Designed miniproteins, single chains. Designs and how they scored, part 42

Each design is a single chain, and the fold is of that chain. pLDDT is the mean over its residues in the fold that is shown.

## One batch from the design tools (miniprotein)

Design m1441
Fold by ESMFold2-Fast:
Structure m1441 (fold): chain A 71 residues (1-71)
Amino acid sequence: MEEEINRLKQEAIDAAKAGDVERAMELVKRYLKLSQELADKYRAEGKTEEARKVAIQGVADVIRIVGLILD
């Protein structure tokens, strides 16, 4: 799951830099969904700190990608 999440993040960044706004937004939505699912899984396992790190990183990455789209 983390490998897929990291791949989606990189693909979203690449699409945003290429000016493909629709692709970048689709990839960022999928990235956010999987990041939330991973955070929820960690919370269910009692891994609260790992869940928080995933959630915070997910929000930060989305803000960064949206910033690249708006450039």
Scores: mean pLDDT 82

Design m1442
Fold by ESMFold2-Fast:
Structure m1442 (fold): chain A 113 residues (1-113)
Amino acid sequence: NLEERAERILRKIGEILGDKELAEKMIELLRKALESDEPERRLIHGEMRDLGIKEGKLVLAEAAILLSEAVRNKDEELIEEIEKIVEKYKDNEDELLSELLKLGLEMEKKLNK
């Protein structure tokens, strides 16, 4: 189940960052986004980003947005790539954020074709 995999990834990032409470809030927003259509889904992604900025945990927000899109599109390859990035960069928060942002930009380019 891709949704259960996405939730496990967010909990793992929360563990890495020492913020399990924010990870659970991101999971609640992820579930809400998956039940929503445009424009509400876009607004929920904005809420994820705003919350991540406010709490200084943009990594969790960018991961939640990517996982939301991956689950919605049934993109198992993207979920696997996110899992690999999280495992590889678990000891380097700055590189983890950079790699997730890079992945998000590549996804945006693909959607604009």
Scores: mean pLDDT 84

Design m1443
Fold by ESMFold2-Fast:
Structure m1443 (fold): chain A 61 residues (1-61)
Amino acid sequence: GTGSAADIAAARAFPAERQELLREIGEKLREIGDDVDRGIAYSRETGVPTLEALRKLLKPG
Protein backbone atom coordinates (compact mmCIF):
# COMPACT_ATOMS: atom_id res chain seq x y z
CA GLY A 1 0.00 0.00 0.00
CA THR A 2 0.89 3.65 -0.41
CA GLY A 3 1.56 6.06 2.47
CA SER A 4 -1.19 7.42 4.69
CA ALA A 5 -3.78 9.92 3.39
CA ALA A 6 -2.26 12.54 5.70
CA ASP A 7 1.19 12.13 4.08
CA ILE A 8 -0.34 12.51 0.61
CA ALA A 9 -2.28 15.62 1.68
CA ALA A 10 0.88 17.18 3.16
CA ALA A 11 2.80 16.58 -0.09
CA ARG A 12 0.00 18.21 -2.13
CA ALA A 13 0.03 21.26 0.16
CA PHE A 14 3.60 22.15 -0.87
CA PRO A 15 3.93 25.64 -2.41
CA ALA A 16 4.22 25.82 -6.22
CA GLU A 17 7.88 26.86 -5.88
CA ARG A 18 8.65 23.61 -4.02
CA GLN A 19 6.86 21.52 -6.64
CA GLU A 20 8.88 23.22 -9.40
CA LEU A 21 12.13 22.55 -7.49
CA LEU A 22 11.17 18.87 -7.08
CA ARG A 23 10.49 18.68 -10.83
CA GLU A 24 14.00 20.03 -11.56
CA ILE A 25 15.55 17.55 -9.11
CA GLY A 26 13.66 14.70 -10.78
CA GLU A 27 14.92 15.82 -14.19
CA LYS A 28 18.54 15.86 -12.96
CA LEU A 29 18.11 12.41 -11.39
CA ARG A 30 16.82 11.10 -14.74
CA GLU A 31 19.97 12.39 -16.49
CA ILE A 32 22.15 10.61 -13.91
CA GLY A 33 20.12 7.41 -14.33
CA ASP A 34 20.61 7.50 -18.11
CA ASP A 35 24.39 7.92 -17.67
CA VAL A 36 24.47 5.00 -15.22
CA ASP A 37 22.54 2.77 -17.65
CA ARG A 38 24.96 3.68 -20.45
CA GLY A 39 27.92 2.87 -18.19
CA ILE A 40 26.48 -0.53 -17.28
CA ALA A 41 25.88 -1.34 -20.97
CA TYR A 42 29.44 -0.29 -21.87
CA SER A 43 30.87 -2.37 -19.00
CA ARG A 44 28.88 -5.41 -20.18
CA GLU A 45 30.00 -5.02 -23.82
CA THR A 46 33.70 -4.27 -23.15
CA GLY A 47 34.31 -6.23 -19.92
CA VAL A 48 35.78 -3.23 -18.08
CA PRO A 49 34.64 -2.58 -14.49
CA THR A 50 31.34 -0.69 -14.26
CA LEU A 51 32.85 2.09 -12.13
CA GLU A 52 35.58 2.74 -14.75
CA ALA A 53 32.97 2.76 -17.55
CA LEU A 54 30.78 5.22 -15.62
CA ARG A 55 33.75 7.52 -14.97
CA LYS A 56 34.38 7.69 -18.75
CA LEU A 57 30.71 8.43 -19.61
CA LEU A 58 29.77 10.79 -16.75
CA LYS A 59 29.78 14.47 -17.64
CA PRO A 60 32.53 16.31 -15.71
CA GLY A 61 30.93 18.58 -13.14
Scores: mean pLDDT 66

Design m1444
Fold by ESMFold2-Fast:
Structure m1444 (fold): chain A 100 residues (1-100)
Amino acid sequence: SSLVEEIKELIEEYLARLRATTDGAEFVALVREFAEEILKMMEKIEDAEEAKKAKELIQEFLEEVTRLAAARLDAASYSEVMDIISELMKKIQEILKKNQ
């Protein structure tokens, strides 16, 4: 799927940007920007199997983001990242339910 390939490319690009940043506020902003972009892509997926595969790729990315945040961010910025991730996963699950 071209959409699943685009999601994989977006994940690789944002992971590189997150690893390169030394600023906690920029890290949080990048996670928020990723969440907005990935939700737009997920809404375009009509096939349930493609949506499930995309969710798995996103979940692996968010696990790595969580590790980076724990290592690099202060408690306040870390908490903000965890809130963004929680809300993103909730919205992805809602999209998946609508496509069943």
Scores: mean pLDDT 88

Design m1445
Fold by ESMFold2-Fast:
Structure m1445 (fold): chain A 65 residues (1-65)
Amino acid sequence: SAMEESLKEAREAVKKHVEAMKTEEGKERVKEAGEEAIRAMEEKDLEKAQKASLEIIEAVEEYAY
């Protein structure tokens, strides 16, 4: 299904973002935010998904570069 494919892509994207983090703290922050985003997608909670996605973006900006 489209949902299963989207969840697989989201999990792979989170893994790549975690690998891009320069510090252990950054890896943990992205992993936690990513798991929250995936959970929100499964629960169809748009507000929670948007908040988690923003946290991933902020962590990547701070820790990947």
Scores: mean pLDDT 77

Design m1446
Fold by ESMFold2-Fast:
Structure m1446 (fold): chain A 75 residues (1-75)
Amino acid sequence: SVDELVEEAKKAIEEYKKTKDPQALARAVGYVLDLVGKLIEAELAGDQETAERYREALNEVIEFIKKADEEIKKK
């Protein structure tokens, strides 16, 4: 589900933040790309309800990444 993809992406991001393991980063990127692909599919199908769900999910993951990045920058 959309929510499961968001949860898995966040877990991978948190793992990377803690471990600095590039495999965790690769998984996080993979989940983000999957969300983007599903958003594009929904948009092309004219399924605005599904597109909005994936857009919201993608924004949630992006904001999570942005907060993690800001924390690292501020130290």
Scores: mean pLDDT 81

Design m1447
Fold by ESMFold2-Fast:
Structure m1447 (fold): chain A 75 residues (1-75)
Amino acid sequence: YVKKAEEYLKQGKKEKAAEEYVKAGEEKKSKGDYQEAADLYERAAQLLKDNPEKAKEYLMKAIDASVLYLKSIID
């Protein structure tokens, strides 16, 4: 997914690149890599300047992953 996001960025397809970063983040989250998932969701949101609703959705995913990460290091 990250490689596909990079390919879309080289083509100027920021929305498709953001979708691939979200897929990469979801894959990391499913493996318990919450910190990497949060970073990937944040990267996706940063690409969506022209779509604030989707950017907000991806930022919420990043926050949720960050909370899961913090819980994992406390427990």
Scores: mean pLDDT 79

Design m1448
Fold by ESMFold2-Fast:
Structure m1448 (fold): chain A 61 residues (1-61)
Amino acid sequence: MTVRDAVRRLLEAFGIPATDEQVDEALKLAGLEGKRDIPVSELTDEEKVRLGRAVVELKEK
């Protein structure tokens, strides 16, 4: 599972449309734009936390 795939699933779990635009916005908020195509297992725990927070921020808007 890539970081992009993980973001898409998180967006779906929060009831946000899992569009490429929303995925890119979440990655930008998390500072993970350069890591979209790597396996999610290669993210640090800190990067995983940042990703989760970014999705929550998108849900709030």
Scores: mean pLDDT 79

Design m1449
Fold by ESMFold2-Fast:
Structure m1449 (fold): chain A 64 residues (1-64)
Amino acid sequence: MSEKERLARETAERLGRELGLSPAGIQRAVDAAVQTVRNNPDLDDEQVLTVARLSVRGVLASEQ
């Protein structure tokens, strides 16, 4: 896993737990964030954090 993929995973896991996502929801947010980072290798760290936040928000909306 690249450093950016690790940042996306760790951020999505942390935010998912903080917002009360299910374990399955956390995994979905992580998978979405990591896939977006893999498809966009030129993203900087701030953009990676934004991707992780958007992935968590998307899953949260689907679980409500």
Scores: mean pLDDT 83

Design m1450
Fold by ESMFold2-Fast:
Structure m1450 (fold): chain A 93 residues (1-93)
Amino acid sequence: DKAFELYEEGVKLHREGRYQEAVEKFKETAKLSTGVDKALALANMGAALAHLGRYQEAEEQFKKAIELAKKANDELTKEVADGMLESVKRRLA
């Protein structure tokens, strides 16, 4: 599956500290995904953006991930994204 392959590449790149490349892989994953899978891809994209210091862009991705996770009843992804969003908001304040 192309979406899953891109997601795995993104996770590997993020682990290696290659955050800009990880953002691009998660962005492509999100385009090919819906529901829970899209929420997870957007949350990981936000995390990579935050590592790059792109906090406003990270905040927008976390907000989208939270909305999708709520619709999909994915409490785990919602809680993780909520926590990351709160951390980013503290950096912006």
Scores: mean pLDDT 86

Design m1451
Fold by ESMFold2-Fast:
Structure m1451 (fold): chain A 78 residues (1-78)
Amino acid sequence: DEAEKYYQKGLEALRKGDYKTALEYFEKAVELAPESIISIKALNEMARIYMQQGDLKKAEEYLEKAVEISRLQLQKSL
């Protein structure tokens, strides 16, 4: 699964402290599988990066997106 591969690359970049590359890989994972468990995980990691950088507004926006996808997955209405 390509989305899972990009998510794993994002985690590796995050481990190395390369936040810019991590964000790019997580964005790619979301793009490839936008309404998926992988997308929820990637959005949560992006929010954590923004929290670490002190951008609480950006962190809030990404967490809100993750909650919305999670809600849609539970309802299976799409």
Scores: mean pLDDT 84

Design m1452
Fold by ESMFold2-Fast:
Structure m1452 (fold): chain A 71 residues (1-71)
Amino acid sequence: KKEELEKKLGELWTRIADLRRRLRASPTFDEDLYEELKKLIDEVIRLAKELGDEATIQYAQRIKKDLDALR
């Protein structure tokens, strides 16, 4: 159902926001948090493609590119 996908997308964004805060607060680069964050962003892109939400796809892809630039 569309409502189930939208709910899951909201939960993923909440998790991404939490992990991004933790990664920025870390005194050293946390590889485990980085890998977890990348997986969640890929899941957001997958769900957004199913919903046809192009704006969310583009936004998530930009975050992923910015995240990749940290390595």
Scores: mean pLDDT 79

Design m1453
Fold by ESMFold2-Fast:
Structure m1453 (fold): chain A 86 residues (1-86)
Amino acid sequence: SLADEVAEAARKAVEAAMRSGPTLDQASENAGRVAGAVIRSAPGATPEDAERAMKAVRDYARQAPTLDEASKLAGEAAGEEVRRAA
């Protein structure tokens, strides 16, 4: 489905953003922004959906004990937020 394709794109984009930050905090903020941008592009998504997704992905990534776990969890959270907005 389109929602599945967008969710997978969000997961990959968020994981890439996590690798680009110099610290876990910056990587988490980058991941949140990327997730928000992808959700905002999804059919039927509102600006509020994008803001909620951005905050959820950022906060979830920050709670992870390692960068690898943060990347995986942030990616999964981004996919779930896309499915929720669809």
Scores: mean pLDDT 75

Design m1454
Fold by ESMFold2-Fast:
Structure m1454 (fold): chain A 64 residues (1-64)
Amino acid sequence: PLEAVERIASRLPPEAARRILETGRLSLEAGADREAVLEAMRDEALTLPPEDRERALEALREVE
């Protein structure tokens, strides 16, 4: 799951990718399962500027 996220994040702007990856890592360290990690990353994407938000959500859909 993390490998797929890293691959997808490489397609996003550096700032957006860093935020999403950090959120994912923190969720994994807290013991969250795959579904909860993806949900947390999606919520983080929703806090991004409109252009970055659209690209981040598109990338996350590929993991689903």
Scores: mean pLDDT 74

Design m1455
Fold by ESMFold2-Fast:
Structure m1455 (fold): chain A 86 residues (1-86)
Amino acid sequence: GPLEEAVRRVMELLQQAEEKATDIQIQLDISVVILALAVYASLGDYEGGLRVAVRLLDRILAKVTDPEVRALLEEARAVAVAALSL
């Protein structure tokens, strides 16, 4: 369904952001979002996973300085918010 597809797309964007990130703290913060999404998805709670992802992404976006990493995280957040608005 659309929530599961959104979780998949968000995870793809987060993996790209993690690969591009050179700051180890930002890499670890992104890894935590990926792990949270994977745990919630394993429980069938795609909505809960996306809600947690938005909250964690807001914290990362407050401190990320790399424009390429920021753009990927902003896209991931937008996908999650759009899916939650359905």
Scores: mean pLDDT 91

Design m1456
Fold by ESMFold2-Fast:
Structure m1456 (fold): chain A 82 residues (1-82)
Amino acid sequence: SKKLEEAIKEEEILQKVRDIIEKGLEEFEETGDASVLEKAIKEAEKYFEENSKDLSEENKEKLKKKFEQMVKEALEKVKERA
């Protein structure tokens, strides 16, 4: 069904953006350079925008909120590293 196809696409997008952000966090932990995490966040945002075009606006907005939560959690981890 179309609804199931959209749900699968949403999970694929979320998994990919999570992987990009986690890789950026790992590189940040190795280098101490916050710019590598900022670059990873921008890469994840680009992937999200390019791959969410076929989703309904409602589903895109819902998915964007989940993505924003992932970014917030990543930035909080950076703040905990003093």
Scores: mean pLDDT 81

Design m1457
Fold by ESMFold2-Fast:
Structure m1457 (fold): chain A 88 residues (1-88)
Amino acid sequence: MAAEEEKRRAVEGLARMAARSVATLSKNGAHETAKEALKTFVKIAEEMSLEGGILTAEEVARAAEKVGDKETAEFARELKEELEKKKE
């Protein structure tokens, strides 16, 4: 299979894992660990592709917002904006 398809699927998987991990940590009151997990997953996804980092930050922002963690959701949106600035 094409290497680009495998990379895209891997990035989508990382974004999903990041969103679930951060949402679970936030819902259980581990807010600082949730922010560290966000940073770690975004960094790993960015190493695969810039678009992967952006997608990961976006999915985490949505997940954190759904569980009521506004601070982590805001931080994820800021990371997404920083990555989008690197694209242009």
Scores: mean pLDDT 83

Design m1458
Fold by ESMFold2-Fast:
Structure m1458 (fold): chain A 89 residues (1-89)
Amino acid sequence: MRLTVEVTMGGHTATVTLEVTPGEVASGTATLTITGSEAPVLRVYDEDGNLLAESTDGSATFEVDGVRYQATLHINPATGEVTVTLTPI
């Protein structure tokens, strides 16, 4: 299945599109323009654009297709590289 993760920080948004196999770890990267010191907002969407989870602390838990996932966000402040990892739990 396809999931879209949006990471918004300081008025900039990076979008990570993930092809997810049920029960497997999925990860993706994007680049975000970092300006200022605002906290990131993580949003996970399904293929139809429905919001599955929102987080302001860099992690979110959600369920899709009967599988529960934890989304984890890492941002490299020196490069703007955003890594999103979905781990089945």
Scores: mean pLDDT 80

Design m1459
Fold by ESMFold2-Fast:
Structure m1459 (fold): chain A 72 residues (1-72)
Amino acid sequence: DEKEMKELLEKGKKETAARLKALGLPEDVANDMAEGVESIGKQKWLAGASLEEVKKTMEEVSAAVIAWAEAS
């Protein structure tokens, strides 16, 4: 379902942005990084990935981005 995929992408972006903002990143930087996570998820979906594969990929990329932000 395209609607379910869109909701997954939007939720992942929102949650990533919120976590990055909580770490003290500027709003524009946090939003840009979160959009990157959404973009990777969307690319995975367009390549034929399932909802579960897109969710897992977004969770992994989000975790990596947050780890990089914490290390910086």
Scores: mean pLDDT 85

Design m1460
Fold by ESMFold2-Fast:
Structure m1460 (fold): chain A 100 residues (1-100)
Amino acid sequence: MEVRIDLSGLSLEQKVEALITYARLLIAELDRLIAEAERNGAPQELIDRLRALRDEVEALLAELEANGATMSEAQVDAAARRLLELAREFAEAHAELEAF
């Protein structure tokens, strides 16, 4: 799964809103995938990894919602990179679940 977040041409406010939207989407997909993993009897280690990943995305979402309006461009870019890293970890865990 290729994850791409295109923030080019957006204002800082629009970038923050895009990251919040993407984080909410990723949490929803993680919740669905965790429920699927539990239903299918996936290894507990994989379920625990998905839950830990969800917690990290939720923490980043909380930071963006609390502080996004006052973030610098560098802080927003750092948040975007972190969200992309979390999305890649999700894609890797999803591939492991599909292989199970």
Scores: mean pLDDT 83

Design m1461
Fold by ESMFold2-Fast:
Structure m1461 (fold): chain A 94 residues (1-94)
Amino acid sequence: SHMDELYARYYAEIKAVFDAYRAGEISLEEAKARILALVNEARTPEELEAFEKALLRVYTEFLSATDDPALKADAKALVEAAGKELRRKREALE
């Protein structure tokens, strides 16, 4: 379905950002900027829903894959920043 395709695309894009951050390839600030750019590309409520569902999946998998409390705290900061932007974007689309 179109929603399944959106979800799969966002999952891959968000996971790439979290993986790059975990590998030390990008800073937390760059990871945050990339995640916020993905939210800003969304134009419909369906795209925002697919993004949020994909973000929560990547976050849950990330928390299960590391015991490092600093990485867990940084991942939480990324999710909180994305959540704030999702709320702003939803309000702008209503």
Scores: mean pLDDT 88

Design m1462
Fold by ESMFold2-Fast:
Structure m1462 (fold): chain A 113 residues (1-113)
Amino acid sequence: MEETKKEVLKILDEAIERVRALKAEFQRRFPGDEKGLRLLDAIIQALEEAKKAVEETTDPEKMIEFLKRVKEQIDALYEEYKPELTPEQQALLDEAYRIVKEALDKAIEILKK
């Protein structure tokens, strides 16, 4: 379990770092655009809260529940903000969304083993 938990935390950390890098790119390419930035910040916050929840428990069922809730939250946030974006902004935010969804799915799969 300890090794599995460490692997999940590493996946979440890598996803957070990748989304933060995309946030920096978004800020450089679209200075003054606050909508996409708010979405990226909300995603980063949700991932950090998921990481903290995983760190605070030893129960894999609870970890899976938290990760699934974070996925649902991020899905809702992405759908809410997507219509307000230009195609170029949407491409960058689609990449952030893909990274996060893949990371959460992988973490859940590892915890189910």
Scores: mean pLDDT 84

Design m1463
Fold by ESMFold2-Fast:
Structure m1463 (fold): chain A 87 residues (1-87)
Amino acid sequence: LSPEEQLNKALAEADALLEKNPKAKVVEVKIGNFTLKITFHETTIEITVFDENGKELLHAVLDMTDPEKAAATAEAFREGWIALLAS
């Protein structure tokens, strides 16, 4: 799987976990040796990627009160993930 396909698969797995637990504040999904952690706050969604040793590699905070800014932040996160794996 390409980096983009790996991320899309992980996001789909996170969505499935949320469907089972709609009130969950935190969802964690594995992408190979990485951990994708999504944390839900009142007005923000925090997305973090950790390596196998728990080191933070990527971090983004989506402001859900500003959909255009949230979309731009999500795009920057996706680009960061692709760059991390494609190098």
Scores: mean pLDDT 82

Design m1464
Fold by ESMFold2-Fast:
Structure m1464 (fold): chain A 76 residues (1-76)
Amino acid sequence: DVDKLIQEIRRQMEEYQKQLQLQSNQTRAQNAELARQQPEKRSDYEASAYRSQGLADQQIRQAERDAQAQIEQLRS
């Protein structure tokens, strides 16, 4: 059942993306708290959070592309 396989691919992609977003959100929250405690280092913590989020965003987009490629292969 191709439809079942497509649903499973999408589910696994969404779960992976949620985990990546959760980790990125936790890193951002931690850096925000550190910036609150040490305002003189705020820019360093913000830069760290920004880089972490950028990497997560890249992985999230790659997961979407990989899932779409798998789905198209199943339709072929």
Scores: mean pLDDT 86

Design m1465
Fold by ESMFold2-Fast:
Structure m1465 (fold): chain A 74 residues (1-74)
Amino acid sequence: SKMDKLEKGKKKLKEIKKQIEKSTDPAEIARLVGEVVRLTQEMLDELRDDPELQREVTEERDEVIGTAVRKYEE
């Protein structure tokens, strides 16, 4: 179901966030950010008609991207 896809996607995003937190390589962090953007765009397209679920995807994306931005600042 769409909900199962959402939950799997959210788990993947959390795994990528941990990889970003662990990484000290800017190239690897950039690649992982690209993976986040790609995954969340796919999820948002599948959930186009559900604004509440799109909001959850956007919040999760922003959390992961925020982690990466903090790495570039440090």
Scores: mean pLDDT 82

Design m1466
Fold by ESMFold2-Fast:
Structure m1466 (fold): chain A 85 residues (1-85)
Amino acid sequence: EELKKLIEKAKAGREKFIEQYRNDVRELLRKLYPVLSDEKIERYAEEFAEIVRDFIDNTPLDEVVRRQAKLAREIEEDVRKELEK
C-alpha cells in the first residue's frame, strides 16, 4: 500500500522530469555544438531522455552511463565531420 503510493508518485513525476531533462540537454547541445543541425540536436536530446526513461523504469546505472558515453562520442564525431566540411 505505502510502496504502491510511492511508485505512483514516481510515475507521476517521471514524465515531467524526462521532459525537463530533454529540454536541458537540447539547450546545452545548442550552446556547446552550434555546428550541429537542429535535427541532430533534437535526436540526441531524445536519445538521452530515452536512456533516462529506461533507467527510471528498470535499467542498471552502469548500463545507463555506458549508453550516455556512447552518445557523447557520437556527438563528438558528428561535430568533427561538420568541421571537416
Scores: mean pLDDT 77

Design m1467
Fold by ESMFold2-Fast:
Structure m1467 (fold): chain A 71 residues (1-71)
Amino acid sequence: MLESLPEEERQALVNKFAEDPSSLSLEELLELFEWLNKEKKANLNEENAKAFIEPDEKKAMEYLKKAIEKE
């Protein structure tokens, strides 16, 4: 759980995702998504649901990347 991790470990996970999303497992992506959803609940609730039901790891990464960049 990202909420249980020290800030340094969370930042390392976010940085790892930004550099190479494919290096993260689906479980790590979902944990990161849950943390982002907690911070941006109003904006990420639907995208969080999509990531959870997406069986394709690549598509789940796309949803998470969009949530992080928010542009």
Scores: mean pLDDT 57

Design m1468
Fold by ESMFold2-Fast:
Structure m1468 (fold): chain A 88 residues (1-88)
Amino acid sequence: MSLAQIEADLRSPDRAVRFAALRRLVGYLRDSNISVRIRAIGIISGALRDPDPSVRRRAADILRKALSDPDPRVRAYAQAQIARNQAA
């Protein structure tokens, strides 16, 4: 499944579909391609604004794991997305 399809799933009215999308995005955070990991982080950051507090909590937990990424550019991007989504 493509990252674009997973991003669409995060906009699903079905909460279970949105949780499944977040679960798939965790796999992309382990991708060998830095650009793929950065894009996955950007998509996950959208879920920080989800109407369901459990989905928001899961997205925040996943983004915090990205702060431990081996590449400093990926870590910097994850930190920026967390800060941006907590600033109004």
Scores: mean pLDDT 82

Design m1469
Fold by ESMFold2-Fast:
Structure m1469 (fold): chain A 73 residues (1-73)
Amino acid sequence: KVEELLKEAEQLKERAVKAASSDPERKEIIERDGTQALNQARQLADQGKEEEAIKLAQQTIEGLRRALQVAEA
């Protein structure tokens, strides 16, 4: 369900932001881009565009996972 993907992405965003706490610029980018993508996915889900919402949520999760890996490196 798209809501579960959005919840997972939100938790990953929180983790990535915390991991990047020593880099204010990267932290700001992760939070801004992550929030924007999540808002977009929620809007798509609200409009009944579930396929597009799922795609965007998955893309967001993948991007946040990469951001977390970079922040932890």
Scores: mean pLDDT 81

Design m1470
Fold by ESMFold2-Fast:
Structure m1470 (fold): chain A 77 residues (1-77)
Amino acid sequence: MEKAREYARKAAEAFRQGNADEGLTWAEKAASLLPDPEAADILVQGGRLAANLIKQGADPELAARVVEAAYESALAV
């Protein structure tokens, strides 16, 4: 859990900096550490959405919030 949370935070920070590819890489690493496949899928989908938002020129803070919300949703599974 601690490493997954750390990697999710790194994903949010990368998205906040406008780095779509780095953010998605950290989100996928965080998801790989989640024991529940449904939780892992939620986080991967959130990371992909956040990366796509950055690539479309959306606010980086919005993309960071998306992956943070995806991580919280994954923990609620």
Scores: mean pLDDT 86

Design m1471
Fold by ESMFold2-Fast:
Structure m1471 (fold): chain A 76 residues (1-76)
Amino acid sequence: AAIEHLEKAIEAIKAGDLETALEHIEKAYQAVQSSDLPADVKAAILAHLQAAAEAVRAGDLEKAIAHLREAKSLLE
């Protein structure tokens, strides 16, 4: 499930395992993209996942976690 991958991405960031974090962000992205969520909700979640991946690559881990938490909240 997408939520499981988001939780594992946050755990990986906190552990300093950025490669594993990016892998789980990608898996969450694929799960959301293939979901039956409304188009506007899907677009918002995918935008947060893209921003989180960019933040991880930039070394802005606080920003990455914030975007992952926003994505998770939208998956309610």
Scores: mean pLDDT 87

Design m1472
Fold by ESMFold2-Fast:
Structure m1472 (fold): chain A 94 residues (1-94)
Amino acid sequence: MEEFYKEHIEAALTQARNRVEKGEPVTVNIFTAASKAQEVLDKLKENGLDSTVTLQGDTAIISVTIRSVDEAKKFEALVNELFKQGLIGDVTVK
């Protein structure tokens, strides 16, 4: 199960990077537990990435807009670290 989400996250990050390289801004959704949402938001802010959050029961959907290749690289590094720390479950491109 964990390996499945890792591969799914890597695919989403690749899609986001490819769109940004074409000059298109992309919105990426991060799925996490509502109890972990604030820590994820704080780490995004520390990396200069603005985000919005929507709570759905015990799940939080954090939306991040990636506008540049530099932001995409920072986002990819951060997402990989957050996933390794068990702070996020999935990532999708909107």
Scores: mean pLDDT 82

Design m1473
Fold by ESMFold2-Fast:
Parts: structure tokens; C-alpha cells; sequence
Structure m1473 (fold): chain A 64 residues (1-64)
């Protein structure tokens, strides 16, 4: 798998990509012009993460 994957900006497509990669050792990065936040990607939080990124227009990346 690639070390870094950029998730689509569309909520449903981002949600699908996040679900595919939500496992131990995977991190998510939410990056905007104002902030960059990184945290572990947990399966139970993928919907919240996808919604937050879509609402803010931030770029969403998945890192192993």
C-alpha cells in the first residue's frame, strides 16, 4: 500500500476510502491553510472525520 493516500473531497467517497484503510497503525492528516492535525484513524470515527473534512474544505490524507 502507498505510504500516503489523498482522500476525495466528496463525503461518501472519502468515507469509503477511510473505511478501507481504518486499521491499527494507520493515521489520518487533515490539512488546511490554517491548521494541520494528525491522529490515529479508528474505524468508529471515520464518519466524524469525513464530515469534519468536508465541512471545512480541508485536504484529507491517510498515512500508514
Amino acid sequence: QPERIEAPLDYEEALRVLREHARPGTRVVIESDDQRVSFPLRPEHVEEVARAAAASGARLYIER
Scores: mean pLDDT 76

Design m1474
Fold by ESMFold2-Fast:
Structure m1474 (fold): chain A 103 residues (1-103)
Amino acid sequence: REAEIEALAAALTEGDINSLAVSLMELEEELRESDPEKAGLYGGLATALQLLLEEGRLEQAKRRAARAMVEHGVKLAERPLSREELDAFVERRRAERREELAK
């Protein structure tokens, strides 16, 4: 397991982590009503990856993502995403949250 996680982490790029964070956020929204426990897991992973990237801890973000792939069967998206695409998704989610809180 440790060797598998390290090998996967070494293969991941920042673009892969950006893409994974977006995919996890989309899965959270998709599963929110049908599987809230799994939605919570995906949302928590997406948040952790975003925080690690914001802190400049790319190596830890890669290891966290690799662990999720091994332990929870999380799959990478087929294409990496830019930082701009990740930022756009995060801003959209924040706007949606503000709208929900305001009602």
Scores: mean pLDDT 77

Design m1475
Fold by ESMFold2-Fast:
Structure m1475 (fold): chain A 81 residues (1-81)
Amino acid sequence: LLEELLEKAKEAALNNDIDTLGKIVAEAEKVFGEEEAERLRAEAWLALGKKLIEDPSASEEEKEKGKKMIEHAKELLKELE
């Protein structure tokens, strides 16, 4: 169940569907609590950041944003563990 929400959140993030990502995180918070919802959001940010870095059409500024997203997501995940 949590794994299914995580995959949906990653897909929403990769499609820049921030509204759907927000709804998935809210559902995770309702079912699993705030800590798991934040973990799910961080994992989605990590996936998006990695995509931005690997995208050959992304600008240097977009790649820098992706790197910062990855760093922030990793720090959040460390705090949650």
Scores: mean pLDDT 77

